# Ledger of designs, part 105: designed miniproteins, single chains, continued (3)

Each design is a single chain, and the fold is of that chain. pLDDT is the mean over its residues in the fold that is shown.

## One batch from the design tools (miniprotein)

Design m11646
Fold by ESMFold2-Fast:
Structure m11646 (fold): chain A 65 residues (1-65)
Amino acid sequence: SSVDWSQIKTRDKDFLQRQIQKAKADLEKTNKELQSPNLSNETEVALKLMKIGDEEDIKFYESLL
């Protein structure tokens, strides 16, 4: 997760809120997919990695508010 300081300076709170909402929506979708009864091991691992990434992105953007 690279930081774009120019984007933060010009778009401020609204940009950060949109990124948080997007990451939260992706996280909710990933959690639903993880509840599927017939997941392959590869798909499960990929979804768990995506979940970690989304959680880290939420934490990062929230830390800037």
Scores: mean pLDDT 79

Design m11647
Fold by ESMFold2-Fast:
Structure m11647 (fold): chain A 68 residues (1-68)
Amino acid sequence: EEEKLEEIFRRAKEGDGESLSEVLRIWVTEKEEIQKRSGEAFSEGVRKLLTEAVDRALEREKERLARE
């Protein structure tokens, strides 16, 4: 499962919306089990992933507006 979780994180970081949704589902539904296995590292990973995804979306919008 650790390998599967790492793969999902990798895809989400690459911008795959389906993988991002899966990470969020795991965060909401299975966080107790994940915390027992990965400790605080998973929570930190999710926060960083979400922040990076938002930042990427904002930069894309800035570029789009600049091209207009």
Scores: mean pLDDT 67

Design m11648
Fold by ESMFold2-Fast:
Structure m11648 (fold): chain A 91 residues (1-91)
Amino acid sequence: TDDTVNQMQDQVGSVGTQMVDSVNNGDYDQGYSYVDQVGQMMTQMGMDQSDVNSVTQTVYSYMDNNDVDGMMSVVGNGVVTSMNNFNQNQN
């Protein structure tokens, strides 16, 4: 339902924030776990697996290079914006 999509979208944003916080605290293992969780939620919302893989691989690359600004950009602008577009299309 539309409510389910909205709830998943909010959860993705929340998990993305926790991912960035984990990396900022130096907990990269926890950060990787959150990236996997976001990927699963994106797949459940109907995103193509190839697009989900591209997003998660980009985030992993930023984490490996300690590029917190890059991660924040993907989480704040990339992932959330993509989820918002899906929600609008499900109306």
Scores: mean pLDDT 68

Design m11649
Fold by ESMFold2-Fast:
Structure m11649 (fold): chain A 105 residues (1-105)
Amino acid sequence: SRSRKLPPVTQLTPEQRAQLAIDGLEREIAELEAMIAETPPDSPQHRRLQKRLAAYKKALEIIKKGLETGDYKAALKELRKMAEEYEKSDPELSQELLGIAGLVS
């Protein structure tokens, strides 16, 4: 298989999968904050990036709580609900949130 060097996500513990999701979200949040700083404050792009930043920060909090409590079922449910909320307005963000949910399922 072409991914032989990395263990499949299914071979990781729930804690390890949650940590990967946290690390990924923290990197994406930092990149979004940098992009927002370079974007005109009154632009549609600035508003879109701010909405995405808010969604990723909320996803990060959900996963951190799941890691702290061990309640990954609650984290999964909340992430899927967020994905449904964005399905019509930002389908790309919805798919990204479903990918993140897959890491904690």
Scores: mean pLDDT 82

Design m11650
Fold by ESMFold2-Fast:
Structure m11650 (fold): chain A 79 residues (1-79)
Amino acid sequence: DLRAALDAHAAALNDAVIAAAEAAGHTALAEEARKQREENLAAGQPLVVPISLVQADPDGAAKAMREIHRARNAARAAE
């Protein structure tokens, strides 16, 4: 199911960026992003990477997203 795969990938990106921001000390922004994530899921809205977390720690966010994309590309290449 393509929709389920895309939603899982979006959730993984969102969770990775939130975790990276929290590890970098942006705990309040990470908490707000988690709340927004839950609200978006409950409303059936697409999950997107929170711009506030990317702006707070662009290097950490970029690294987290690269790791998720690398894992997905490796899985895709194996198919």
Scores: mean pLDDT 76

Design m11651
Fold by ESMFold2-Fast:
Structure m11651 (fold): chain A 65 residues (1-65)
Amino acid sequence: MKATVIDEYMEGNTLIGVIDRGSKDGVKVGDQFVDKNGNVYTVISVGETTSKIKYVKVGEELTLL
């Protein structure tokens, strides 16, 4: 599964990215996504159509591990 980071915001000093995949796509809290460079990120929050991941920026393409 591929996901795109469609929004970003700061929560304190932590960058939070919002991906265009959620529970309807089978995403769960604790799922890991990888970027094109092999960096691994963990899902911290899941909505129906979007999810939140720390330290990702708008425009990044991620792939579910």
Scores: mean pLDDT 88

Design m11652
Fold by ESMFold2-Fast:
Structure m11652 (fold): chain A 64 residues (1-64)
Amino acid sequence: GVSAVPDSVRAALLAGVLIAGSVEYPKLDEESAEALNASPAMPPGATVSLVDGKPVLTVTDPKT
């Protein structure tokens, strides 16, 4: 099947860049972080959380 890339996945990928220190994004509330984590479009190894009120994306390989 074909999977579309929704804004939630784009936000998660861009938050991953934030973790890498490349781009900084506005505050993400806990509801938005939970919605991203609940999204079926999220990569299997990706998790979004709030650290000090800022969005943090952790992308690990599927077998860490």
Scores: mean pLDDT 54

Design m11653
Fold by ESMFold2-Fast:
Structure m11653 (fold): chain A 70 residues (1-70)
Amino acid sequence: SLESIEADFARERETVAEEQLEALLKKMEEAVKEGNKNLAVSYLVAGQLIAAATGLDPTPIRERGDELLA
C-alpha cells in the first residue's frame, strides 16, 4: 500500500540522517584538531539542521560541539 511505502521511506530517511549526523560529528572533531574552528562550527550547524529536519535528537552533536568549541 501507499502507507507502507511512505513508512519505508520515513525509516530510510531516519537511517540516512543518523549516518549523516555521525559523519558530521567526526568531521567536526577533525576540523577542531586541524585548528579550523569556523569549519567545525559549520558542521555543528549542519548537524543541528539535519536533526531539526528529520526529528532526530540534536543533543549528542550539540553537547560534543560545546565540549570541543569551549
Scores: mean pLDDT 82

Design m11654
Fold by ESMFold2-Fast:
Structure m11654 (fold): chain A 107 residues (1-107)
Amino acid sequence: DLEKIAEEAIKILSEARKLLLEAATKMDPTNPLAAGVFRVQAGDLGKLIKEIKENKKDKKKLIETIKRGVGILTSAAFNAKLYGDDDTAKKLLEYAKKLKELAKKLE
């Protein structure tokens, strides 16, 4: 069911976006540059959530948007590790893995 996969992807992206904003808030006092990077990445995830909501029935666009989400989360996890936030990095990679599994179900 395409709509159920879209809803699961929205949930994962929303949880990851919230995690990035929380991580940004925690590091802003000590590393405002790193916090800024996470806020930009959270904004990019917000755009993907909007794209999925507008294209819930377009299988090809849904696969492409989910794969873009995987890329953003993987990049964000790498940045989190560089900034010493290993817990956030691990959770972002878990979300990326879940998104990859959703994309495979559509292929």
Scores: mean pLDDT 89

Design m11655
Fold by ESMFold2-Fast:
Structure m11655 (fold): chain A 78 residues (1-78)
Amino acid sequence: MEEEARIHMIVLLQTFAKLSEKEAEEILENEDEEKLKEIEEKIKEVVEKLLEQGEEVARQRLEEMRRRAEERVAERRA
């Protein structure tokens, strides 16, 4: 996996699945398919709830996640 994609996935897991960075890295490292499926379902539920609150709120949350991921990528480049 590209390092940038991995960082984005970690931030996504932290944001929507409420996992620690260590837990997110462990899941990605071990390619735990069962945990990934459970997390995908959980993320889908969270996204659906955000969309129920309005597309604007969902967009803002996705932008916050993207910004955090970009900040982490920038830190790695430094």
Scores: mean pLDDT 70

Design m11656
Fold by ESMFold2-Fast:
Structure m11656 (fold): chain A 66 residues (1-66)
Amino acid sequence: SRESSERTNRSVSRMEKIAQEAEKKDKEKGEKIRQEMQESVELVRESGVEGTEEAEKKMKELEEEM
């Protein structure tokens, strides 16, 4: 339980870092990435373990868009 929550929190933290870097590189694209991340983070927190896997996939997609 706690290990799953910690993994989810780590994914969320990484997504936040990606959004910050995106905003610095491209203001318009960074804003879109930040919004998508905020929506994904909210869903992840509601879904728990299943949301963690979705967050990892979304994080990979956002990194590829960078």
Scores: mean pLDDT 69

Design m11657
Fold by ESMFold2-Fast:
Structure m11657 (fold): chain A 93 residues (1-93)
Amino acid sequence: MMSPAEVAEEIRGEFPPDVAAAVQPHLDRAAAQGVLTVSDARGVAQALRDAGYTKAADLALETLDRLVGPVGPVSAATTAVTLGALLARQEHE
């Protein structure tokens, strides 16, 4: 199994380089906790918004709100962060 630190590094790799540093504290906290929380996902969405990736931030927050009930907070947070990263990369290009 991947360690929490390896999972955080894989997720960080999906972000554009200009926002990767801003999301690092949230991913490092998730790795230290062994779980990506809803609070960590909201922090990542805010970092995306502050970097100008407004559509990616909106997608992450909408995904989090939509999925937290149906799939639980950990799965919702992971999905939200992943989709936010992928859309931010598209906006960067």
Scores: mean pLDDT 76

Design m11658
Fold by ESMFold2-Fast:
Structure m11658 (fold): chain A 69 residues (1-69)
Amino acid sequence: NMEREKKAEELIRQAVELARKGDLEGAARQILKLFEISTEYAGLALDEIRRLGPEVTRRIAELFMKLFK
Protein backbone atom coordinates (compact mmCIF):
# COMPACT_ATOMS: atom_id res chain seq x y z
CA ASN A 1 0.00 0.00 0.00
CA MET A 2 1.65 3.23 -1.21
CA GLU A 3 0.04 5.32 1.54
CA ARG A 4 1.48 3.11 4.29
CA GLU A 5 4.87 3.21 2.54
CA LYS A 6 4.81 7.02 2.44
CA LYS A 7 3.82 7.12 6.12
CA ALA A 8 6.69 4.77 6.98
CA GLU A 9 9.17 6.87 4.96
CA GLU A 10 8.07 10.01 6.83
CA LEU A 11 8.44 8.23 10.18
CA ILE A 12 11.94 7.10 9.15
CA ARG A 13 12.89 10.68 8.25
CA GLN A 14 11.47 11.99 11.54
CA ALA A 15 13.31 9.33 13.58
CA VAL A 16 16.63 10.26 11.91
CA GLU A 17 16.04 14.01 12.37
CA LEU A 18 15.14 13.52 16.04
CA ALA A 19 18.28 11.43 16.57
CA ARG A 20 20.43 14.12 14.89
CA LYS A 21 18.94 16.78 17.19
CA GLY A 22 19.65 14.65 20.27
CA ASP A 23 15.99 13.74 20.93
CA LEU A 24 16.82 10.07 21.31
CA GLU A 25 13.58 9.24 23.15
CA GLY A 26 11.57 10.78 20.30
CA ALA A 27 13.60 8.78 17.79
CA ALA A 28 12.99 5.55 19.74
CA ARG A 29 9.23 6.21 19.86
CA GLN A 30 9.13 6.78 16.08
CA ILE A 31 10.94 3.45 15.62
CA LEU A 32 8.29 1.75 17.78
CA LYS A 33 5.60 3.20 15.48
CA LEU A 34 7.52 1.77 12.52
CA PHE A 35 7.48 -1.69 14.15
CA GLU A 36 3.66 -1.41 14.28
CA ILE A 37 3.73 -0.94 10.49
CA SER A 38 6.53 -3.37 9.56
CA THR A 39 9.73 -4.77 11.05
CA GLU A 40 11.41 -4.09 7.68
CA TYR A 41 10.67 -0.35 7.89
CA ALA A 42 11.93 -0.26 11.47
CA GLY A 43 15.12 -1.96 10.26
CA LEU A 44 15.58 0.71 7.58
CA ALA A 45 15.26 3.44 10.22
CA LEU A 46 17.86 1.70 12.40
CA ASP A 47 20.20 1.43 9.40
CA GLU A 48 19.91 5.20 8.81
CA ILE A 49 20.53 5.88 12.50
CA ARG A 50 23.66 3.68 12.44
CA ARG A 51 25.10 6.16 9.90
CA LEU A 52 24.94 8.85 12.62
CA GLY A 53 27.44 6.98 14.78
CA PRO A 54 27.85 4.15 17.33
CA GLU A 55 27.02 6.24 20.44
CA VAL A 56 23.70 7.51 19.06
CA THR A 57 22.85 4.00 17.84
CA ARG A 58 23.59 2.39 21.22
CA ARG A 59 21.59 4.99 23.19
CA ILE A 60 18.57 4.61 20.92
CA ALA A 61 18.83 0.80 21.15
CA GLU A 62 18.86 1.04 24.97
CA LEU A 63 15.82 3.34 24.99
CA PHE A 64 14.05 1.16 22.42
CA MET A 65 14.58 -2.00 24.49
CA LYS A 66 13.33 -0.17 27.61
CA LEU A 67 10.20 1.08 25.80
CA PHE A 68 9.55 -2.32 24.15
CA LYS A 69 9.47 -4.03 27.55
Scores: mean pLDDT 79

Design m11659
Fold by ESMFold2-Fast:
Structure m11659 (fold): chain A 65 residues (1-65)
Amino acid sequence: MEIEKIAREEAERFGRPDLVPLIVEAAKKYNLSIEEARELAREMALAGVRTLEQADVIAKAIKSR
């Protein structure tokens, strides 16, 4: 619920609403916090992510920090 809302807000801020499903999927997979999910959304938008594989790499890196 909150993760999906944060994903929408951040993705829209960066002009990438298409990223919402990828952000939500990766955030759930790695059990990211709300703040980690915000960082994921920002990093994915800036990196030009288009696939779950790319999202996975970024989410894993965020979870490790």
Scores: mean pLDDT 81

Design m11660
Fold by ESMFold2-Fast:
Structure m11660 (fold): chain A 56 residues (1-56)
Amino acid sequence: GAAEREAARRAALEGARRGGGSRMGADLNQVKALAQGLASAEDAAEGGREAVREFG
């Protein structure tokens, strides 16, 4: 479900951060721009989760 997909995305993001990245040779600027867009989408998903918690 949506909650599982969100958890998987967050787990993957955390894993990437903690596991470190050895692929810093490419276009890091492009990667950062894309990651920022994804972070905005995840922030919106979190807002939805808060609403579902409150209203059930």
Scores: mean pLDDT 60

Design m11661
Fold by ESMFold2-Fast:
Structure m11661 (fold): chain A 85 residues (1-85)
Amino acid sequence: SMEELEKQLKEAEEMLKSDDEAARRRGSTMLVALLHEAKTVEEVDKVIEMAREIVAQNPESSPVAAMAKNIIMAAEQQKEKLLAA
């Protein structure tokens, strides 16, 4: 459900804000998994919104920002496939 997705996205966001590198890596993995589980354009858009927020909150040169940018690219491709179906 959208409510469950939003809850899990908030959990991933909290992990990514952690000063613990291992927690940030878990958050990135969770965000990628949530994108793969997204079945609708609306769900993919929620993942894109979260990834864009992560990019905005982190230095451009950071590994977290680079990972979030990769998630945005993957999410845009997934969205195009859903719109073409």
Scores: mean pLDDT 83

Design m11662
Fold by ESMFold2-Fast:
Structure m11662 (fold): chain A 65 residues (1-65)
Amino acid sequence: MGGGAVNGLSAGLEARLAGKEEGAKAIFEAAMTGDVTPEAASRAGEAAIAGDAEKARQLALEGKG
């Protein structure tokens, strides 16, 4: 199984549990477009939980390379 999708799903679920729906959506969308590295997923998750959905999307997509 591709680790990228699992990383994105995990980070998105954490953001959703924190009540950050838009950040969670951004991470899930990035995961659907390709591999998200564990590092990118972690950084994107932190940005999403902080309420910055746009930064979360950017960080997740940067990890896809």
Scores: mean pLDDT 69

Design m11663
Fold by ESMFold2-Fast:
Structure m11663 (fold): chain A 69 residues (1-69)
Amino acid sequence: MLSEEEAERVDDFAVRLLLEGRATPAEASAAGQAAVRLIEGKETDLREAMLRLGASEAVADAVVAELAA
């Protein structure tokens, strides 16, 4: 289960990736939607949820690495 603090970190990092040109708006939206679905208990794995919602492997891996730091 993802905490609200971790979900905020996902959103902040996804916005940063978007501003740096490393993610599309759709990929950034997918990361935020995945975080919400994990808080709601509808998903169990953040990386898999991001990929299902349309994020690339590069964006999904970067977001997971940010949370591990």
Scores: mean pLDDT 84

Design m11664
Fold by ESMFold2-Fast:
Structure m11664 (fold): chain A 66 residues (1-66)
Amino acid sequence: SMAEARELLERIRAAARAAGQSVAGFLLQLGVLSFEEIAAILRDGAAALARLSPEKQAALREALDA
């Protein structure tokens, strides 16, 4: 859902800030997403996260919890 995607984007932004990284740098370091998927998130934010496969959304959440 869009609410879950917005929550995930806020978690990504918070984790990137805590790491002293840009959102792009943080997502590249996680290694879960392709370059094209990262570019879409930078352009479209939560809407791009909502368009990811359920498997990739789950992998992002797992990476953030590790």
Scores: mean pLDDT 87

Design m11665
Fold by ESMFold2-Fast:
Structure m11665 (fold): chain A 68 residues (1-68)
Amino acid sequence: MSERQQVMRVVNELEDVYQEGLEQGLSADEIIARLQETFDRVAPTLSPQSQAALRTYLTSLINRAREE
């Protein structure tokens, strides 16, 4: 799998976690915890560059959860 495909796979996984949390009526804190857990599980398997890109994306999702 290419690095780009690996990053996109994780992006989709984070979006799915966020969407499922909203559908289940979870609090922002619960959604944020699940997003962080998912990132922490996958991040060590990725290059530092991919980790930085995904961390930026994770921060965007966390901000959306907090603003809602």
Scores: mean pLDDT 81

Design m11666
Fold by ESMFold2-Fast:
Structure m11666 (fold): chain A 70 residues (1-70)
Amino acid sequence: QPVFNPDDPILALLEKHGLTLEERVEAVKRATEAGIQAMDEAMKAGLTPEEALRRGYEAALKAVEEFIES
């Protein structure tokens, strides 16, 4: 389903895997850190603000996936 809420896929992934509140908080912290890092790197590479936001979101989602699958 199409989404304009950048957190929807991450929230759906967390809910699907039945994470506890503590695990969700940890996953969100890791996602936030990864997203900020990726956005900073994208901006340094000269990408547009829209592309930097996209890169940040992709990194955040990947960090949550790696956390769940570890």
Scores: mean pLDDT 73

Design m11667
Fold by ESMFold2-Fast:
Structure m11667 (fold): chain A 84 residues (1-84)
Amino acid sequence: SAEEDAERGLRKAREGARLVKEGRKIMEGGTRDDVIRGTGEIIRGIGLGTEGYLLGKKTLADPTASEEARKKAEEAIRIGKEEG
């Protein structure tokens, strides 16, 4: 449903943004291991952000989507574009 897609999209977008931020922070440690580990988290975060973005777009394409679902979808899209 649009409600489930919006909830899932927002959750994935937020987790993706968190992983990108944590990955960047790990890379600041400056060791080769830190760079590898941080890069891995950033890649995973980008993947989740992309999934959140796509679920958000899917929700907005559904004419039966509630206003609450649309707001969550718009936030998922924003986070996926700006933070992921």
Scores: mean pLDDT 89

Design m11668
Fold by ESMFold2-Fast:
Structure m11668 (fold): chain A 83 residues (1-83)
Amino acid sequence: SAARARAEALARAAAELEVAGKKLLKDEDKEKIIKGIGLVLEGLGLALEAGLLLAGESAEYREALAAEVAAMGAPSAAAVLAG
């Protein structure tokens, strides 16, 4: 479905932003830390949008997508997608 395809794209984008943001949060440069905070928050927003689009989907499908996202190194996005 179009909603499923959009949710999957948003979920993967959320995971990439979370991973990138978390790397910047470990930096010594405060400007990079600030950028990292922005990326983490943007990622959470995309994960919430994906979660809303997936509200009508089976728990099995949501769990599978959450597992994929967790495997990318994005546990916060995965938790949002799992419900």
Scores: mean pLDDT 89

Design m11669
Fold by ESMFold2-Fast:
Structure m11669 (fold): chain A 79 residues (1-79)
Amino acid sequence: YGEEALELLEKYLPREEAEEVYRLAISGFVGAYRAARRMLEAGVPEEEVRKALELALLDAGASEEDARQAVDLILAALR
């Protein structure tokens, strides 16, 4: 999960920032929300933000269904 998400994010963010954002995303729901906001503000496409957050939530132990639902809620809240 982490390596795949970091490879994705490094296309748009410096490595140090990608690592920091990923650590936020796995820290819990509020961290995932903050990570999503930072990625979108940095110009990461919404599609890539969705994938990176889903990978982070799976790494944190969420089910595929719970991860998708949480990402949908986070992205909806940021629109």
Scores: mean pLDDT 83

Design m11670
Fold by ESMFold2-Fast:
Structure m11670 (fold): chain A 65 residues (1-65)
Amino acid sequence: DENRQAFLAGAEEAIAAATGLSEEEKEQIRKEAEEAASVLKANSKEEAYQAGKVFAEQLINLLKS
C-alpha cells in the first residue's frame, strides 16, 4: 500500500519534470504506472519511489523516440 503510493509519486515526479507531453500521454503513463504498481515487490518506500520514477522516465523516452 505505502510502496504502491511511493511508486506512483515517483512516476508523477518524472511526468511533471518532462516537457512536451500531452495530457493524453500523461494519462497513458499514469495508467501503465498504476498497473505496474499493482504487481510491485519493493523492500522499501524509497526503492518503490525510485522504481516508479525510472518506470515513467523509460515510457517518456519511448514516446520521444
Scores: mean pLDDT 82

Design m11671
Fold by ESMFold2-Fast:
Formats: structure tokens, sequence, C-alpha cells
Structure m11671 (fold): chain A 86 residues (1-86)
């Protein structure tokens, strides 16, 4: 759990500095690879589901082209995963 939360916090910090939602998606894709390398199978499955949902919203919802909205949604999803893992 500690390693997963560390990856999430580092990813959020990078997303806050992202200049576009496209850059934000690339940052999240890097986080997917770190989660696969450094976390449990349970954490990997939950984050993979979250990533697919986020990517679908990025592709279908025009609001998600705003890097601020993209980052806000990622934060909300991370809080939801923390509740599930607690």
Amino acid sequence: LEEFLKIMEETIEKLEKAKSAEEGLEIVEEAVEKVKEETSEEEQRLFEGMYHALKDMYETDPAMQDPTEFTALFRQMVEGLKELLS
C-alpha cells in the first residue's frame, strides 16, 4: 500500500505541472508501468481499471481535455481507490 500511495502522490505532483491533458495521460501511463513493477496484484488490478475509465473519459468527454479537470478527476479516482484498499 505504501509504495502504491507514493506512486499516486508523485503522479499527482507531475499532473499539476502538466501543460495539457495529453501530457497528463502520458504521465498516468508512466504510473501504470510503475504500479506493475512495484505494487501488489490487487493494487495493479484496481489501478488498471481506473486507468481504463480515465482514458475512456479523456477520449469521450470534452471537459477532460482541460489539464485541470483531468488532474481533478485523477485525484478523485485515487481517493476512491484508497477507500477500497482500506
Scores: mean pLDDT 81

Design m11672
Fold by ESMFold2-Fast:
Structure m11672 (fold): chain A 92 residues (1-92)
Amino acid sequence: MIKIYLSRGLGSEEEAREAGEILKKAVKEKYGVEPEVVILPDNEAVLEVAKKEGGYVLTVRDLAEELGLSEEERARLLSLLHPGALVAIVKK
């Protein structure tokens, strides 16, 4: 199972939810498993979860590159989230 913890930052819950759906679809397409997406308020919360659960931490930009998102999908994702927003990936 894959869990993705996503920093909302100063964005809205709606923007974070849309970003989560983009990442969820991309992970399912690349890894063949549907991830659980959890929205956290800030980067510090993401780092705390990664420390406790042994997660891998990336910026949203770096994750989009690893997932092979199209240029248009990456632009949309970064419009919904701050470029420095952190994501933690936990594999179980």
Scores: mean pLDDT 80

Design m11673
Fold by ESMFold2-Fast:
Structure m11673 (fold): chain A 80 residues (1-80)
Amino acid sequence: MEEYKEEVDLVLERLEKYAKEKLKTKSKEEVIKELEKLSKEYIEKFRKTAKELNVPEEDIEKLIKYFEEEVKKLIEEIKK
């Protein structure tokens, strides 16, 4: 679980950096929509990969929930 959380944290860091760079040239609305799309794509890929690696379903759902909550915080920060 800890190794997968580290990977999730790295993806969250990359999304934050991506959002900050895009906000220099794009509207907040456009950046938020792109983050929502990228987050959805990552969740689908993560579920598939984690299941192939036999990660327990409960751990997969906990990591996805953590990721979704952190993405929501990032979006709220962008809206400010």
Scores: mean pLDDT 82

Design m11674
Fold by ESMFold2-Fast:
Structure m11674 (fold): chain A 59 residues (1-59)
Amino acid sequence: MTLREQIRQAIEYIEKNSSGKAREIDVRPLRRLLEMEEENPEDLAVALPYIAAVRKALK
């Protein structure tokens, strides 16, 4: 799975769980990374730890 797909799935997961803890997590930076991927694919690597932390926080 590509980093882009992981970010997209994380955004979808957060949006589905916008109530409770999920609302504390701003998805705008993740959406911006997807838009910038064409020029700066390395930026997606920086988001990977953030995605993992988000998934844990939503448990």
Scores: mean pLDDT 61

Design m11675
Fold by ESMFold2-Fast:
Structure m11675 (fold): chain A 72 residues (1-72)
Amino acid sequence: DGLEEIRRLARQLGLSEELIDRIVDVAGKSRERERRLRAFLRALKAGYDAGVLTPEQVEAHARERIEELERE
């Protein structure tokens, strides 16, 4: 399931449990939001694994993205 993959990716990125719950809530609102967030988290993971993003940058980018989507 897409929502379980999103939770798994977010946990692998070391995101806070509060932020993970907010991400899953937004992703659960539509298939389009689920696909967008899954793609976004995969891109963050690729950057983190490649050493171009720090843990602090990953948390900041994820938080900024979710706050933007919550304002929709």
Scores: mean pLDDT 84

Design m11676
Fold by ESMFold2-Fast:
Structure m11676 (fold): chain A 75 residues (1-75)
Amino acid sequence: MDDEIKKNQEKEKKKVSDITKTSHQLSLAKKAEQKKSGNPEAIGPPGKGFGKNTTYLSAAEIGEVALKTREELEK
């Protein structure tokens, strides 16, 4: 029989893991979508990475994705 303490710890770990994992996946997916939706020439050669015309997810944008993920979980 599962103890409430252990059950709560597992739930919290799973929620935190899911939030972190989902926000990270969304962050990467958004970044990849920006890369694909942008002008192929704007991406530039692989050695240089993305061109200046391609916006990377900033800390603020990552925070926004995490916030939305949290709201989805609270839904």
Scores: mean pLDDT 55

Design m11677
Fold by ESMFold2-Fast:
Structure m11677 (fold): chain A 100 residues (1-100)
Amino acid sequence: SLDEKFLEEIEKLEEMLNSGGVDLEYYATELEQSLESLLKNNASKLEIAKIYTYLGLIYEKLGNKEKALNAYQKAYELLNDLPELSKSKVYLQNKIEELS
């Protein structure tokens, strides 16, 4: 399902971030630029929610709780219009609760 695929993408990113070797600040900057492009081009709510979720994970790994929380909240709001992504929404809710 779309929900299972998104959760698999999250898991793969978490594994990559935990393995090290990634310039997290550079990766965050690249994703912020991708987000601006997606917003300018009226990309789908799912595409935008994915980028916010990835930013949340990266900022959490960087220890920036405020930026991580803000990103997860933005992703969560976007998933309100996507009921097929209920498991991903629960994942984001748990992240928000852990950081608040």
Scores: mean pLDDT 87

Design m11678
Fold by ESMFold2-Fast:
Structure m11678 (fold): chain A 79 residues (1-79)
Amino acid sequence: SEVQEALDRLHRAGSELVQAAPPEQRQQAIQQVVRTVSRALQGDVDGARRAADELGRLSGNPELARRTRDAAVALAQAV
């Protein structure tokens, strides 16, 4: 299903972003992943996008930030 595929993509990208974050910021990154997933599951496309962008800034990795945003938006649109 589209929801399962989008959720799997968001899980993979989010996990990579958390691992890329400095150890002292990983708890904040985990909380931001939870927020991104919650917004996406509510169908809040704009909220999911903003939460994913904030998560991306914590990693300093533009490609992971883009993948996480795309996955979060896709999940929000699929629910």
Scores: mean pLDDT 80

Design m11679
Fold by ESMFold2-Fast:
Structure m11679 (fold): chain A 96 residues (1-96)
Amino acid sequence: MKLTIKVEVTVYAKNLDPNAESSVIAAAISKTGEGLEAEVKAEDVDLEPPDLSAELQPRHTLVTVVVEGKAEEVEKVVAVASHGGGTSTAEVEVKP
């Protein structure tokens, strides 16, 4: 069974290092199970929330993690990734 999960982590900070946060998530994934394959992508994105002025604009780090494995292992990855800080979301796609 092949499962794809995308975890997006948004952190509101200035001078954020996207590589550091993606490394933490990748390390967490490697601890959660055997036989998981993970691809990590980190990207610093400038987003303009409507409630913030230009001087106070947060920097967003979008970290996409693609994990292929059993459903039980994918669930563990989601739990660990939530400790990355900021707001995290997860999407799970099941393929035959």
Scores: mean pLDDT 45

Design m11680
Fold by ESMFold2-Fast:
Structure m11680 (fold): chain A 85 residues (1-85)
Amino acid sequence: LSKEQQLQQIEQEAVEEVRKILKENGITDEETIKLAEELVWESVRLDLGGRYGYFSKLLKSVSEETARKLEKVALDAFDRSGQVL
């Protein structure tokens, strides 16, 4: 697989996991779901500045427990993307 294909796979898996976490925690608000997806997108591109902006807004919309789970998914995606180079 090309580097682009590997990054796309990481992004897809992380977005699916984030959507699962939000659904399990009763979050159906499209704005919050979009913020979590953007957090994953920025993490996969190793854009820490963009990531912090979306994460800050997300913390106002979800519980600390949910935010911690979303942060873990984003961090795992960031680490995996870094390994692809």
Scores: mean pLDDT 76

Design m11681
Fold by ESMFold2-Fast:
Structure m11681 (fold): chain A 64 residues (1-64)
Amino acid sequence: EEEKKKIEEEIRKKREEIGRESSKRAKEVLEEKKDEEPSVLAAAVLREAGRGVDESIKVIKELK
């Protein structure tokens, strides 16, 4: 049970870190493409956000 709690805490920390990095990348893309069409901006931001989610899921599966 101690091991399970430790793993859950590690997963939580990694999720937060990956989410923060993904959000940062999305903001960078938004700033770089702020003069573009709104649809293009939305697509680019969603693409970067999606990468963070996929990476987060991968880490969770790896630790499970």
Scores: mean pLDDT 66

